# Ledger of designs, part 90: designed miniproteins, single chains, continued (3)

Each design is a single chain, and the fold is of that chain. pLDDT is the mean over its residues in the fold that is shown.

## One batch from the design tools (miniprotein)

Design m11335
Fold by ESMFold2-Fast:
Structure m11335 (fold): chain A 79 residues (1-79)
Amino acid sequence: DEELKKLKEKAKELRREAVIYEASAGMAELGAAASKVSLKDDEEEQKELVEKYEKKKKEFEEEAKRYEKKAKELEEKAK
């Protein structure tokens, strides 16, 4: 049962990493929204910043999904 405890602790750690990446994706989304409001009179700068934030959001969402998948695999082993 020590092995079961270690699996649960590792799964919890991976879940925390997923939450951090989800929060980072949310911050990137807010950055894109802020750029649309603050740079409404500069179409080129707005487009560049929005695309940059949207790319970061996707990268963070992909990392969050990877950590969530790893956590689920460990949680299934701990059942």
Scores: mean pLDDT 81

Design m11336
Fold by ESMFold2-Fast:
Structure m11336 (fold): chain A 75 residues (1-75)
Amino acid sequence: DLKKLLEQRGEKVIELPRIGGHIDKEKAKEILKKEKPKVLYLDATSEDDRTTIPEIIKELGMEGEIELKYYIPGS
């Protein structure tokens, strides 16, 4: 529902690719380099999201350039 809410506000939403519900690190890095989003929404209930997304941001040197926000799916 978060995606629809953001799109209704006229925001451009890009979903990071997943394999079996887990972040595809290499593809996510490519998307972040290309799109340079100001905000990333992380699934607060996903250990993978909470660990993997901050790590790729650090590896890309984009710390402080992207805001991390947490959401709970189905809320």
Scores: mean pLDDT 76

Design m11337
Fold by ESMFold2-Fast:
Structure m11337 (fold): chain A 93 residues (1-93)
Amino acid sequence: MDEEIRRLAEEVVRYLKALPKEEQDRFIEDISAILGLDPEKIRSYLENDDDEKLIEMLEEALRQKREANDYVGMFAFTALLEELRVAAEKRKA
């Protein structure tokens, strides 16, 4: 379970970094709303290449959602991650 949460956090960071700034901002707002995080903090870590701190913050938020039995929030996150992946792949093409 912890390895899965870590991989999800790593995927978020990887896909966000593949997007242009304007698309990053949209996904950052959605991620922050779902996970209860500060969008400015996410932007700051991403801009400063503090990947490990961002991953740790996302991992902790996802762990808290799981512990709270927030399955609706976890489902929303998974759907958003798929949208983020598709957006990142379109930018590679």
Scores: mean pLDDT 82

Design m11338
Fold by ESMFold2-Fast:
Structure m11338 (fold): chain A 58 residues (1-58)
Amino acid sequence: SSEFDLYYRLGVKELLKLPGVSEEEAREFARKYARLVVEGRIEEAKELFKQFLKEKGL
């Protein structure tokens, strides 16, 4: 979907600005995040991002 593609591409670009995030990690996270957002699962998307930052020490 166009919404998924938008959130996915934006997510990859933003995540790659973070220190220590590889392209593979950015793509894998952004795909999961975009899916949750498009499905309206906003609280799960927030928790996924929070966990990602904790695992990266950010």
Scores: mean pLDDT 86

Design m11339
Fold by ESMFold2-Fast:
Structure m11339 (fold): chain A 70 residues (1-70)
Amino acid sequence: VDKEALEKRIKQYEEEIKKDPNNADAWLELGFAYLQLGEIDKAIEYFKKALEIRPNYEGARAYLKIIGAD
């Protein structure tokens, strides 16, 4: 994936979170974008944030297990 396109998407989701910090979907999308950039620690942080907001968010939990951070 194009790094410049990923960085643009990250900025868009960061703005979404500034408007609504309880948007679990935006936290999940940030996790995916950072995972694609190879920023594993940030991806884990954002997936955990999504789970804090929505504890039954199976998608976030599944990705944390896949990357070994559950």
Scores: mean pLDDT 79

Design m11340
Fold by ESMFold2-Fast:
Parts: sequence; C-alpha cells; structure tokens
Structure m11340 (fold): chain A 70 residues (1-70)
Amino acid sequence: SNAEKTVEKLKAEIREVAQSLPPETAARLLDEVDRLVEEFKKEKDPFKQTILMMRLVALLEEAWVLARRA
C-alpha cells in the first residue's frame, strides 16, 4: 500500500512538472509514466516493483532537467 501511494505521488509530481514542458515532450513523458504505472499495478514481485519505482523517479528527474532548460 505504501508503494502504491509512492507511485501515485510520483505520477502526480511528473504530471505537474510536465505542465511546464512543450506539449510533445509532455506527451512522451506522460505516456512513459502511464506505461510504468500500469506495469507496477500488474507486478506482484516486490523487487520488480522497486525497479519500476526507480524508473518513475528517473522520469521525474528527466522532467526536472527539461523544465530547467525551458
């Protein structure tokens, strides 16, 4: 449950940062987020869930880097 809350928080934060990005870049990042979130929801292995959360964190960092350059 805590992992699910973390994933939803990461999704919300990426969506917020994406509002500051060009529409095409925002669409790409949000598509990647939705894919990872759906993979997380289907995953039952805690180790693989952790890897998916780390990928979401990496997307958030990418979004921040792109927002700083805009």
Scores: mean pLDDT 85

Design m11341
Fold by ESMFold2-Fast:
Structure m11341 (fold): chain A 109 residues (1-109)
Amino acid sequence: MEKLELDEEGKELVRKIIEEAGEVIEELSKEEVDYNEVLKELRELKENVEKLAELTGDEGLLEQFQKAGKAFALNPEKTPEALGELLEYLAERVSDEELAEEARRLAER
């Protein structure tokens, strides 16, 4: 299985993606959801996923994010599930075991 070899910039992008995905999942779990805040976090998440995809050449990262974006547009309640798939995709590909474990824990809720 080919894993992404990340420099310090790549590791920082993965940390930001995990944090931003977590914030979206948490916000969507609230009784009163702030959809404007979710949209802002998804925009920041998209920017960091695009940067990581460019750095690594892994176009699959963008495809995983697009699934979350489509879920949010069509059925917001499915967005956490789609973000879990993105986090699992990262966990399987990141060679840093601590970051992979954090992504897996968040994906599993």
Scores: mean pLDDT 81

Design m11342
Fold by ESMFold2-Fast:
Structure m11342 (fold): chain A 81 residues (1-81)
Amino acid sequence: SKKKLLREGAIYYTAGSLHEIAAEMGLAGLTPDTDVIEELKAAVENYEKAAKLYEEAGDKESAKELREKAEEVKKKLEELE
């Protein structure tokens, strides 16, 4: 079902965004117990999963945007490691 793929994609996109926010809060010193590297890795995984689901649903534009987000987060990971 196309609707199911879009809903699952939206869930993974939301999860990715929350992990990215958690990492930014950790970097800002607001949540000092945050594992920033693990939060950014989780953001990448969730954005890549969302992109695949959106592509399967035929939403190529959202899939491309999510792949670009995943690449941006990967660059942040490379800078922090």
Scores: mean pLDDT 88

Design m11343
Fold by ESMFold2-Fast:
Structure m11343 (fold): chain A 70 residues (1-70)
Amino acid sequence: MEKVLEELKKKLEETLKKLKENPSKELYEETKKLIEEFLEYLKSVLPESETLKELEKYFEEVLKELEEIL
C-alpha cells in the first residue's frame, strides 16, 4: 500500500514540475482533481493513522502550491 502511495506522490511531483515549467489551466484542473481523488483514497484505506495525517499535509501543501502557480 505505501508503495502505491509513493508512486502516486512521484507522479504528482512530475506533474507539478511540468506545471511550473509551462503553466496551463487544463493541467492545473486535472492535477487538482487527482489530488482530491488521492485524499479520498487515503481516507478509505488509512483511517486514523499518523501516515494519513502526514500525507494529508503533503497534499494540502501541493494544492496550495498549485493555487500559487495558477
Scores: mean pLDDT 71

Design m11344
Fold by ESMFold2-Fast:
Structure m11344 (fold): chain A 77 residues (1-77)
Amino acid sequence: MAKEEIERLVKELKEKILNKEPEEEIREIMKKIAELAKKEGLIEYALELLEKASLELLLELGLISEEERKEWLEARK
């Protein structure tokens, strides 16, 4: 399903960023996420996953605390 494919791509994006993969590969995954989300009408779903993934990345990199991550997620409607 398209949602599962978006989840897989977002997970790969996070892993590639953490592993410091080439910018071109990161760009290609971002493009695939955007194109799939637009085609399937899942833009909001993709944005929610990207938000969660970016907060997880910031936490893994030590740039935010677990409490700050929770505050960002709870601020959502």
Scores: mean pLDDT 78

Design m11345
Fold by ESMFold2-Fast:
Structure m11345 (fold): chain A 72 residues (1-72)
Amino acid sequence: MMSPEEVLEEMRIGFEKRKDKYSEEEAKELEELIREAEETIRQNPEDLALQVRVVQELIDRMAEVQERVKKK
């Protein structure tokens, strides 16, 4: 099982690789979501349950943005 920090790093790498597929506004929204998750995990290094939840919420929110992009 990957750590929440490792999952978050993979999500950032994946976003950077696909950045050109998004509009400037969409890319900014996704970057802000990733940044907020990174900040929350950094502030709560001992709360593994919170870290897992934050990463799962990020996955869900990023999926919602990607679905909006596909339906335009």
Scores: mean pLDDT 79

Design m11346
Fold by ESMFold2-Fast:
Parts: structure tokens; sequence; C-alpha cells
Structure m11346 (fold): chain A 67 residues (1-67)
């Protein structure tokens, strides 16, 4: 999961979506901390949130490129 989200963040940076990339990275970091603290369910939710934000931003970037 973590590596996959990192790939999405890299794609956001490539697309010039710095704010979305930063937001997804923040959530990924929070997920790692939750995982380290044994809060597995919270970590899973944070990983999911990071992935959804990244995916949504990529879709939005693709739509904007059609202008």
Amino acid sequence: MEERIRELIEELERLGREEAARRARELLEEARRAEEEGREREAAALYTAAALIAIGAIIDAEIEKRK
C-alpha cells in the first residue's frame, strides 16, 4: 500500500499538482505513524484517504489537460 501511494504522489508531482501531492504525503506520514503506534485500523483508513486524494487529483489533472 505505502509504495503504491508513493507512486501516485510521484505522478501528482509530475503533473504539477504540488498541493495534492503534499496533502497525500501528509496523510501517508500520518498513516505510518498510526501503524507504528499499533493503530492498524486508523493506519488503514489514512492510507485509503491518501490514495483517494491522490487518485482524485490525478483524474482532475487529466480533465484539466483537455483544455
Scores: mean pLDDT 79

Design m11347
Fold by ESMFold2-Fast:
Formats: sequence, C-alpha cells, structure tokens
Structure m11347 (fold): chain A 80 residues (1-80)
Amino acid sequence: MPVVVPEGIEIDGDTVRVTLVQTTDSKLRKQRIDEAEQKLLSDPRLTPDEADKAFGQVLMAVLDATRRRLPSGTVIEIKI
C-alpha cells in the first residue's frame, strides 16, 4: 500500500511548508521522516517546543494525506 512521506521541508518565518510524495519504499519513508525531524530540531529560528509542535503537525499532515490519497507534489502549510 502506498504511503505519503515528506520530501521537502521549507521554513519561512512562522510557516513550515511541507512537500508530500507517495512511496511504497518503507526505508524511504523512515529516511524522509527522520530528515524532517532533524531539519526542524536543528533550525535555530525555532525553539525546541516550536520544533516539536511543528514535527507533530507534519506527522498528522502525512497521516491525513495518506488516508485521503493526496497526489505526489501536494504542499501543506503549517503555522507555528
């Protein structure tokens, strides 16, 4: 079953922009999720609490996109 994963994350002020793609590769899914977490936690513009909140919202957006079968290239904007 295809799953949705974050392919790219951009941080622009108070907004996290996430590009989503569909994949059947479980290793790619883990890699992309780990990369998303590291990017948010390492960004000096975010406090640890803001980074944790943003990552939680990314995970929820990915889960929702998987359930809704959103197409690859869908961009989700998350307000911090």
Scores: mean pLDDT 79

Design m11348
Fold by ESMFold2-Fast:
Structure m11348 (fold): chain A 78 residues (1-78)
Amino acid sequence: MRARMLEEIERLRAEAEDLLKRARELKDTFSINTVQSALELLRKAEEFIRQGKLDLAEEYIKKARALIEQARRQLENL
């Protein structure tokens, strides 16, 4: 469980960092803010994993995934 969550966080972080780079190149403030929020949620999820709060970690990973998906859709329309 924990190892899979950490792998998912790393995949989502890599995707978010790539989207953040693109959002900055396009100067899209909405996507920049959305991706930065997702990265913060992933950071908190990793903290919850370290504390053994796996249910909270899953919730924050889910929220981060939703924001990353939102930013991806926004950038695809630019």
Scores: mean pLDDT 86

Design m11349
Fold by ESMFold2-Fast:
Structure m11349 (fold): chain A 99 residues (1-99)
Amino acid sequence: ADFLADLARAYVGKGEYDKAIEYAEQALKIDPNNARAHLVRGEAYLKKGEYDKAIEDFEKAIAIDPNNARAWRLLAEAYEKKGDTEKANIYRQKAEEAL
């Protein structure tokens, strides 16, 4: 599961978001509670403009690891992209508390 999540992250870094989603989904099929796989898939969705799917993945990553400051920051970014500035500000504050 970890290998597939790492591979998905590498594809996000390359800008190959569809491949990143595919490998993250394979990781989640093996371990549906893989916080890293949820985070990486959410980031790929965010880059593709699929904000609602990104939010769902970031919320799952946070449910598994609430001390992941990056997951809170990405959730805030997704809400900001949707125009929900109030929620974005709340989740940015959560990111600071998770550091």
Scores: mean pLDDT 88

Design m11350
Fold by ESMFold2-Fast:
Structure m11350 (fold): chain A 62 residues (1-62)
Amino acid sequence: PDYDYDGDGVFDVDDVGRLAIDLGLLPEDATEEEKRAFAADFFSGDPANPNGPAAVQARALA
């Protein structure tokens, strides 16, 4: 499906899912449900969440 940005340049579920696949955090054939669940964890704001932005950023920089 085509998701339109809400005009503020925020990452949507598709963008977060693509980033996670590129970093090896999700399989390349990850479903929309898996991407949505990952995005929910990513945007939860919990610094202890292993799928949160800090963990994803650490993986990207490693």
Scores: mean pLDDT 63

Design m11352
Fold by ESMFold2-Fast:
Structure m11352 (fold): chain A 56 residues (1-56)
Amino acid sequence: MLSEEEKEKILKRIKESLEKLGIPQEKIDAFLKELEKITDAEEIDRKAVRFVLENL
């Protein structure tokens, strides 16, 4: 389980990576709000990978 500080750090890195991939900011913001509800690092990773595949 992630601490709140570790979670925020991971979400920030995901945001930066998605921005570099050219995904629209509106889609990134909506996705990050969904990730804020998740406390498990593995689930965050799985959802991030799926989001990238569905938006690229």
Scores: mean pLDDT 78

Design m11353
Fold by ESMFold2-Fast:
Structure m11353 (fold): chain A 67 residues (1-67)
Amino acid sequence: EEEERRNRFVEIYRKKTGDKSEAEELKKLYDEGMSETAAWYFLEAKRVEKYDPEAAKELIELAKKIN
């Protein structure tokens, strides 16, 4: 169930944004030893950092906790 939701989200993300480069960045984080969920949170943190650094910091901590 958890894995199904995560996989569905990644698929929606890819389809909605059409952004292959971000999918590759996510894969790179997986290869560095991050779980799919942790890598996603890390990528989202990068996106929101310039608007909401506190939220970005929280996402990074969550990614480290999950890893």
Scores: mean pLDDT 65

Design m11354
Fold by ESMFold2-Fast:
Structure m11354 (fold): chain A 70 residues (1-70)
Amino acid sequence: SAAQAAADAAHQRAGDIGTAKRKELVELWEKYKDKSPEERALALAEHFGSDVAAWAAHIETVDGTKPVVT
């Protein structure tokens, strides 16, 4: 499906970014963890682009935890 393909592409891109900037992504997520999921996603979009924000929002919705955490 188009939605699944888009999510998979965003996840793959976030994975590539995560490999290069895993610590920065986790630290940014921690910095904004007291904010709403929407505010957090917007902050991530400003710093890493909408693809990473979409992936992070997906991870939070699915398991209720931070992105890039093993």
Scores: mean pLDDT 60

Design m11355
Fold by ESMFold2-Fast:
Structure m11355 (fold): chain A 55 residues (1-55)
Amino acid sequence: SRDERISRLLVEAQKLLPADEVAELTARLKTAFENGDQAGVDEVLAELERRVAEA
């Protein structure tokens, strides 16, 4: 599921990325969810995947 994918990405980010970057991306993801902005959620997830892959 999408929620399971998000959870796995956040776990990887917590292991691989600086804490401030994880906090930034988590805050952006939360804001997109609160606004019902599906495109914004997908954009943040793509950025999260990119930063994890580059770590």
Scores: mean pLDDT 82

Design m11356
Fold by ESMFold2-Fast:
Structure m11356 (fold): chain A 59 residues (1-59)
Amino acid sequence: GKKAAIDAAYKIAKDMLADGVPEEEVKRRVTFMLRAAGMDDEEAEKEAKRIVEEAKKEL
């Protein structure tokens, strides 16, 4: 479901940011994952931004 996709995206965002991947590239990747999970483009972009911001706070 959407919750599982968000949890997976969060883990990937943290790993990518820790590896030094640029924030915009991480957001793009997370957005694609959320779209694949059934979110529309606008919902996926908003959630991707939130996920990346949360992941950054954990680093």
Scores: mean pLDDT 82

Design m11357
Fold by ESMFold2-Fast:
Structure m11357 (fold): chain A 65 residues (1-65)
Amino acid sequence: DLDIELAEGLIRIVASVLGVDVEIERKGEKLVVTIKGKDPAANEEAKRLILKIGKNLGVEVEVRF
């Protein structure tokens, strides 16, 4: 699914730009993203942008810390 592949790519770019580590797991048509970082503000911004990517591409995304 091209939308899921695009979502994974965009999520990794967002994480890189914000200096946040992410683990991405694909479960069927769903992405589970675990955010790991020391800065709570960067973690919350990453979560916000990651969820927005999922919404805009029609991909189900779950965010964990």
Scores: mean pLDDT 85

Design m11358
Fold by ESMFold2-Fast:
Structure m11358 (fold): chain A 70 residues (1-70)
Amino acid sequence: GMEEVERAEREAVRLVVEGRYGEAARVILDTAKRLGADPALIAEAERLLEQGRYLEAANVAGRALRSAVA
């Protein structure tokens, strides 16, 4: 639900402030998976994470997360 989105976003911001960009992207992505987000967006975000493209991965995962609760 929306509370899970807000919790994931708060945790991701905390991790970004700590310089833990990959973990921040993973928190958003894992929450999107649990909420049943678009599998294509999940796959793209995982691919970007594996490439070390953490900000792009977080953006794709964030879009997936928001669409799952729309």
Scores: mean pLDDT 83

Design m11360
Fold by ESMFold2-Fast:
Structure m11360 (fold): chain A 112 residues (1-112)
Amino acid sequence: SKQEKLNQVKALINQARQYVKEAVASKDKEEMYAKLTKAAELLDQARRLAEEIGPEASEAARKLQEALDLAKAAADLARRSSAESAQRVAANLGKQIDELLDKALSLIDSLL
């Protein structure tokens, strides 16, 4: 049902958010890469489910796509950077991802 899909999108967003927080807290660039990659996988799943809900969830799907793109970029930059630069990248992009996920969650909550 639509409500089941909305609840699944929320669960995936919250799981992705947790992985982003863990990446930002990490001091190991390989751990940052792994956690941001896992967040990206969950955000891709959430975006696809939001698209399946239809036009009413299209704005949430767009925010999830933006968050997905940032998570992928953050993972790649962390992997290619020094440990210190990776921490700064994760912190900066992680904040932007979290803001997009807050907006996506608010949009999904408005549909429940």
Scores: mean pLDDT 89

Design m11361
Fold by ESMFold2-Fast:
Structure m11361 (fold): chain A 83 residues (1-83)
Amino acid sequence: MGIDGLLEALRDDPVLEALALITYAIGKKYGDPKEAIIAVAWLARQAGVDLETVLKYAREAAKEFGVELKDEDLLQRPKFPKL
């Protein structure tokens, strides 16, 4: 389910590779790839990763998982699913 494709697309940058791996961990816990991408993008920005790198990550992840994301979705605090 797109796992290998995202890792390959982001392999040349260790920050982007780390974001990809964390996305899979969060996606497994919450079962929502869109929310996982938003959560990882938000956490990366809090960690001081630049906006261009975060947007590159989010666009590749959205493409690989077949998820529709708006840039404004990536600039807000994530809404984790209520369990």
Scores: mean pLDDT 70

Design m11362
Fold by ESMFold2-Fast:
Structure m11362 (fold): chain A 116 residues (1-116)
Amino acid sequence: APSLEEIRARLRERVDALRERLLAEAVARHALSPEEAARVREVVDEISEALLETALAELERGASLEEIGERLTALAERLIAELTRRYALSPREAGIVRGIVHDLIGALLHELGRIR
């Protein structure tokens, strides 16, 4: 079985690649200004790191994929609300962040399911 550090490295690589793709797609699809793109990126980067660390901690604890999914979703909604206020995101920018974050959660759960 892979070590926790090998799992961390693989999940980080997967999340980083998907995050960059989803950010590029969002910028193109929604015609984001450089300033809007920078705010969305900063918020997504902060949430992605928190989701990855939480997923790994829950995996080590022996949580089910359902429990991990529920915890990641609850964490994401809390962080989206907090960071929307801190970065003064528009409702449009907040909606884009939510879409990207939920796609990242799906990818994390899919990868964790393949490891188990």
Scores: mean pLDDT 88

Design m11363
Fold by ESMFold2-Fast:
Structure m11363 (fold): chain A 62 residues (1-62)
Amino acid sequence: SELAEAYRKKAEEALAEAERHLALGEEAEAAGDLESARKHTLLAVGYRILAIGHEIDAELAE
């Protein structure tokens, strides 16, 4: 269904944001910026949780 496809797209976008923040967090940690590293790690976790929610919504919309 179009609704299921829309939720899967949102899940993919959220996963891409999670990966981006993980990479930024690793760069910040390597640079010794522990505050930015912590922020990006928390954002990555948040986006992964959001992606799981969208995946559940996609399954329910099939």
Scores: mean pLDDT 89

Design m11364
Fold by ESMFold2-Fast:
Parts: sequence; C-alpha cells; structure tokens
Structure m11364 (fold): chain A 68 residues (1-68)
Amino acid sequence: ASREEVAVVSSPEALKLMREGDRAIEEGKYEEAARLYREASRAADRAGDVVLSAVSRVMSKRAKELSE
C-alpha cells in the first residue's frame, strides 16, 4: 500500500498497449482505443503497477465516451 514512487512507464506490456491506444485515439478509432486501454489496465494491474492501472482506467473511460 505505502511504497516508494517509481517511474510511471516501467511495465513494457502495459506501456505497449497504452501506445497502441493512444494511436487509435489519434486515428479516430475510439472503440479500439477503449479496448486497448482496458487491456493496458489489466496488464498494469497484473504487474502490480497501481498508478499505471489507474491511468489506464481513466483513459479507457474517456475513449469509451468518445466512441459514443
């Protein structure tokens, strides 16, 4: 619960998914972006990166809103 702050992007799996999602947003593929951010959130959660998991959840929510 109480741990030292670490680099935001140290999980290569989650980082790759975040980049894919960001690209999808720029291309107007909001539905795909939401899916990719969701995968990134799960990957970050599995890696124990609570900060990246939270960020990915917010991005997924935003992308889902934009897909409407």
Scores: mean pLDDT 75

Design m11365
Fold by ESMFold2-Fast:
Structure m11365 (fold): chain A 71 residues (1-71)
Amino acid sequence: KRIEELLKKQQEEDKLSMEITELIRAGNWDEALKKALEAIKEGKLNTGISAAIVARRNGKEDIAAEIRKAL
């Protein structure tokens, strides 16, 4: 029932979180911010939270703050 739907949603969020993390690691901050904001708008809040944490760990508090404002 609900567990199967949650697992599928988690897999989708994991894939998107990985894409955003790779953009952050590559220094493509504009694309990472755009994808994180789109994910939050779609209700993928865990993806947005993960993106904010990764941005902060990489010294981009400005990007992390923009993501947090959208949450």
Scores: mean pLDDT 77

Design m11366
Fold by ESMFold2-Fast:
Structure m11366 (fold): chain A 58 residues (1-58)
Amino acid sequence: DDVRNKLLELRFLYIDNPKVVQAVDEALQLLDQGKISGEEALEIVDKAILEAEKELKS
């Protein structure tokens, strides 16, 4: 599953950012349980990354 692999890659790239790591772990758990789509999983992580980048710039 390309989405699952992408989420794991993002987790590795943002390993030092606890909020992004938590968002990836939550998205993977929900995906594995069939509760969300791959699109929704990526959206959760993208939102966490954007929030992390805003905190860094402010």
Scores: mean pLDDT 80

Design m11367
Fold by ESMFold2-Fast:
Structure m11367 (fold): chain A 67 residues (1-67)
Amino acid sequence: SEEKIERARKLAEEAQLAIFNGDYDRARELIEELKQIAEESEKEGDSQAAAYARRLVEGLEEQLKKA
């Protein structure tokens, strides 16, 4: 749903800001929330929101590994 996509986008913005600020523990918490959105979206048949959230997780985990 559009609502889940917007929620995922907001969590990703917060996670990216946490990485920028060196708050890696907070970034990991937010990434786990994104993983939950992906899992819940997939179970509800919202494949678009699930795919979007998974893509955000992959990008954020890559950034965190380089930090």
Scores: mean pLDDT 86

Design m11368
Fold by ESMFold2-Fast:
Structure m11368 (fold): chain A 85 residues (1-85)
Amino acid sequence: SQQQDEGASTFGALLTRDGIRGSPEQADKAYREIEDLIRQLPHAAQSIADGVRRAADQAAAEDPAKAALARELARRVVDAARRVQ
């Protein structure tokens, strides 16, 4: 449902923000948690990827020093979402 997709998108965004605020190791942990979320909810994969991308763009704008880390996390999530099709 659209509401379930919105919930999954929001959760993916929160995981992304927490990961980017931390170390590179925390960003990698966030990626693994998001990949698991996509595996559990493959029908919401696109919505999750969109939420992650929005959160990563916002994190990069708030802290330019983390822009590369945020962009890489978003890229990995988009690739993972494509693999579940």
Scores: mean pLDDT 85

Design m11369
Fold by ESMFold2-Fast:
Structure m11369 (fold): chain A 80 residues (1-80)
Amino acid sequence: MDEKLRRLTEEAERLVREGERLLEEDPEKALEAYRRAIELGKEVLERRDEGSQEIQNRAGGVLGRGQLLLKRVEELLEKS
């Protein structure tokens, strides 16, 4: 397993959780966290040949969840 890809995936997952925590309190910071998580997830997926199927699946999950939550934050910011 590539330790670097694992750490990037763990950081992306952490940023999604942080964004979820901040969603209602500070949606602008949540937006930044989701954008960073999506970029890290994309980086892991671009290096898919170097990572395990588990890491690839987790990175894909970060991308899907991050994009969904990003849209939710953008909708909240439009209403504020």
Scores: mean pLDDT 78

Design m11370
Fold by ESMFold2-Fast:
Structure m11370 (fold): chain A 87 residues (1-87)
Amino acid sequence: MMPSQEELVERIREAIERNDLEELERVLEETRKVLAQLSPEEQANLIAALLAVGSEALARDPNNEVARRAVAGAIELAEELRAQLAA
């Protein structure tokens, strides 16, 4: 079953707290699949939530590589959605 938006946000938060880059990459890939099923408003809300979680973690620890990857991954997902809308 596809994870909920809330489950995806929580899993990213947990991956950052555990310093688990492999889990973060898995959650980002699942997020890409979930985004394909969402409305544009829901897509924007999910990406904003992921950016907020990663940015808050980076504000607490600027050297957190998993948090940095989470922010980068959320930006990549946002850019992929914009490219799809432009096509």
Scores: mean pLDDT 82

Design m11371
Fold by ESMFold2-Fast:
Order: C-alpha cells, then structure tokens, then sequence
Structure m11371 (fold): chain A 64 residues (1-64)
C-alpha cells in the first residue's frame, strides 16, 4: 500500500546502510506482497549501501 511505498522511498533517501535497513524493515511490516517482501528481506541482509539500494529499487517497482 502507499505507506509501504513511502517507507521504501525514505529508505532510498537515507545516506547510510543503517537508515536503509530501518526503512526496509518498516516496509516489511506494511506489505504482504511476497515478491516485495523477498527483496526487502534481501535489503535487510545487505552488506553495502549499493546492495541495499538495488533491492530497495526492486521492491519499490513491485509496490507501485
């Protein structure tokens, strides 16, 4: 829903990995879409900002 989209957009605007993971975690609480949840879980497991952004962008495309 719209709240999950806003959480992913906020995560993408975050500069650090911790902020990106916080936004991904919030989006996971707000969506039941299994494909989006898979990408958000990958963002939470990400080891770099670049990796987190790749998965967050994929989740955003599904949620829109």
Amino acid sequence: GPDAVKSVEAALKAEGLAGKKAGAGEALRLTQDPEARRYLQEALAARTVEEADRYLKRALEILK
Scores: mean pLDDT 86

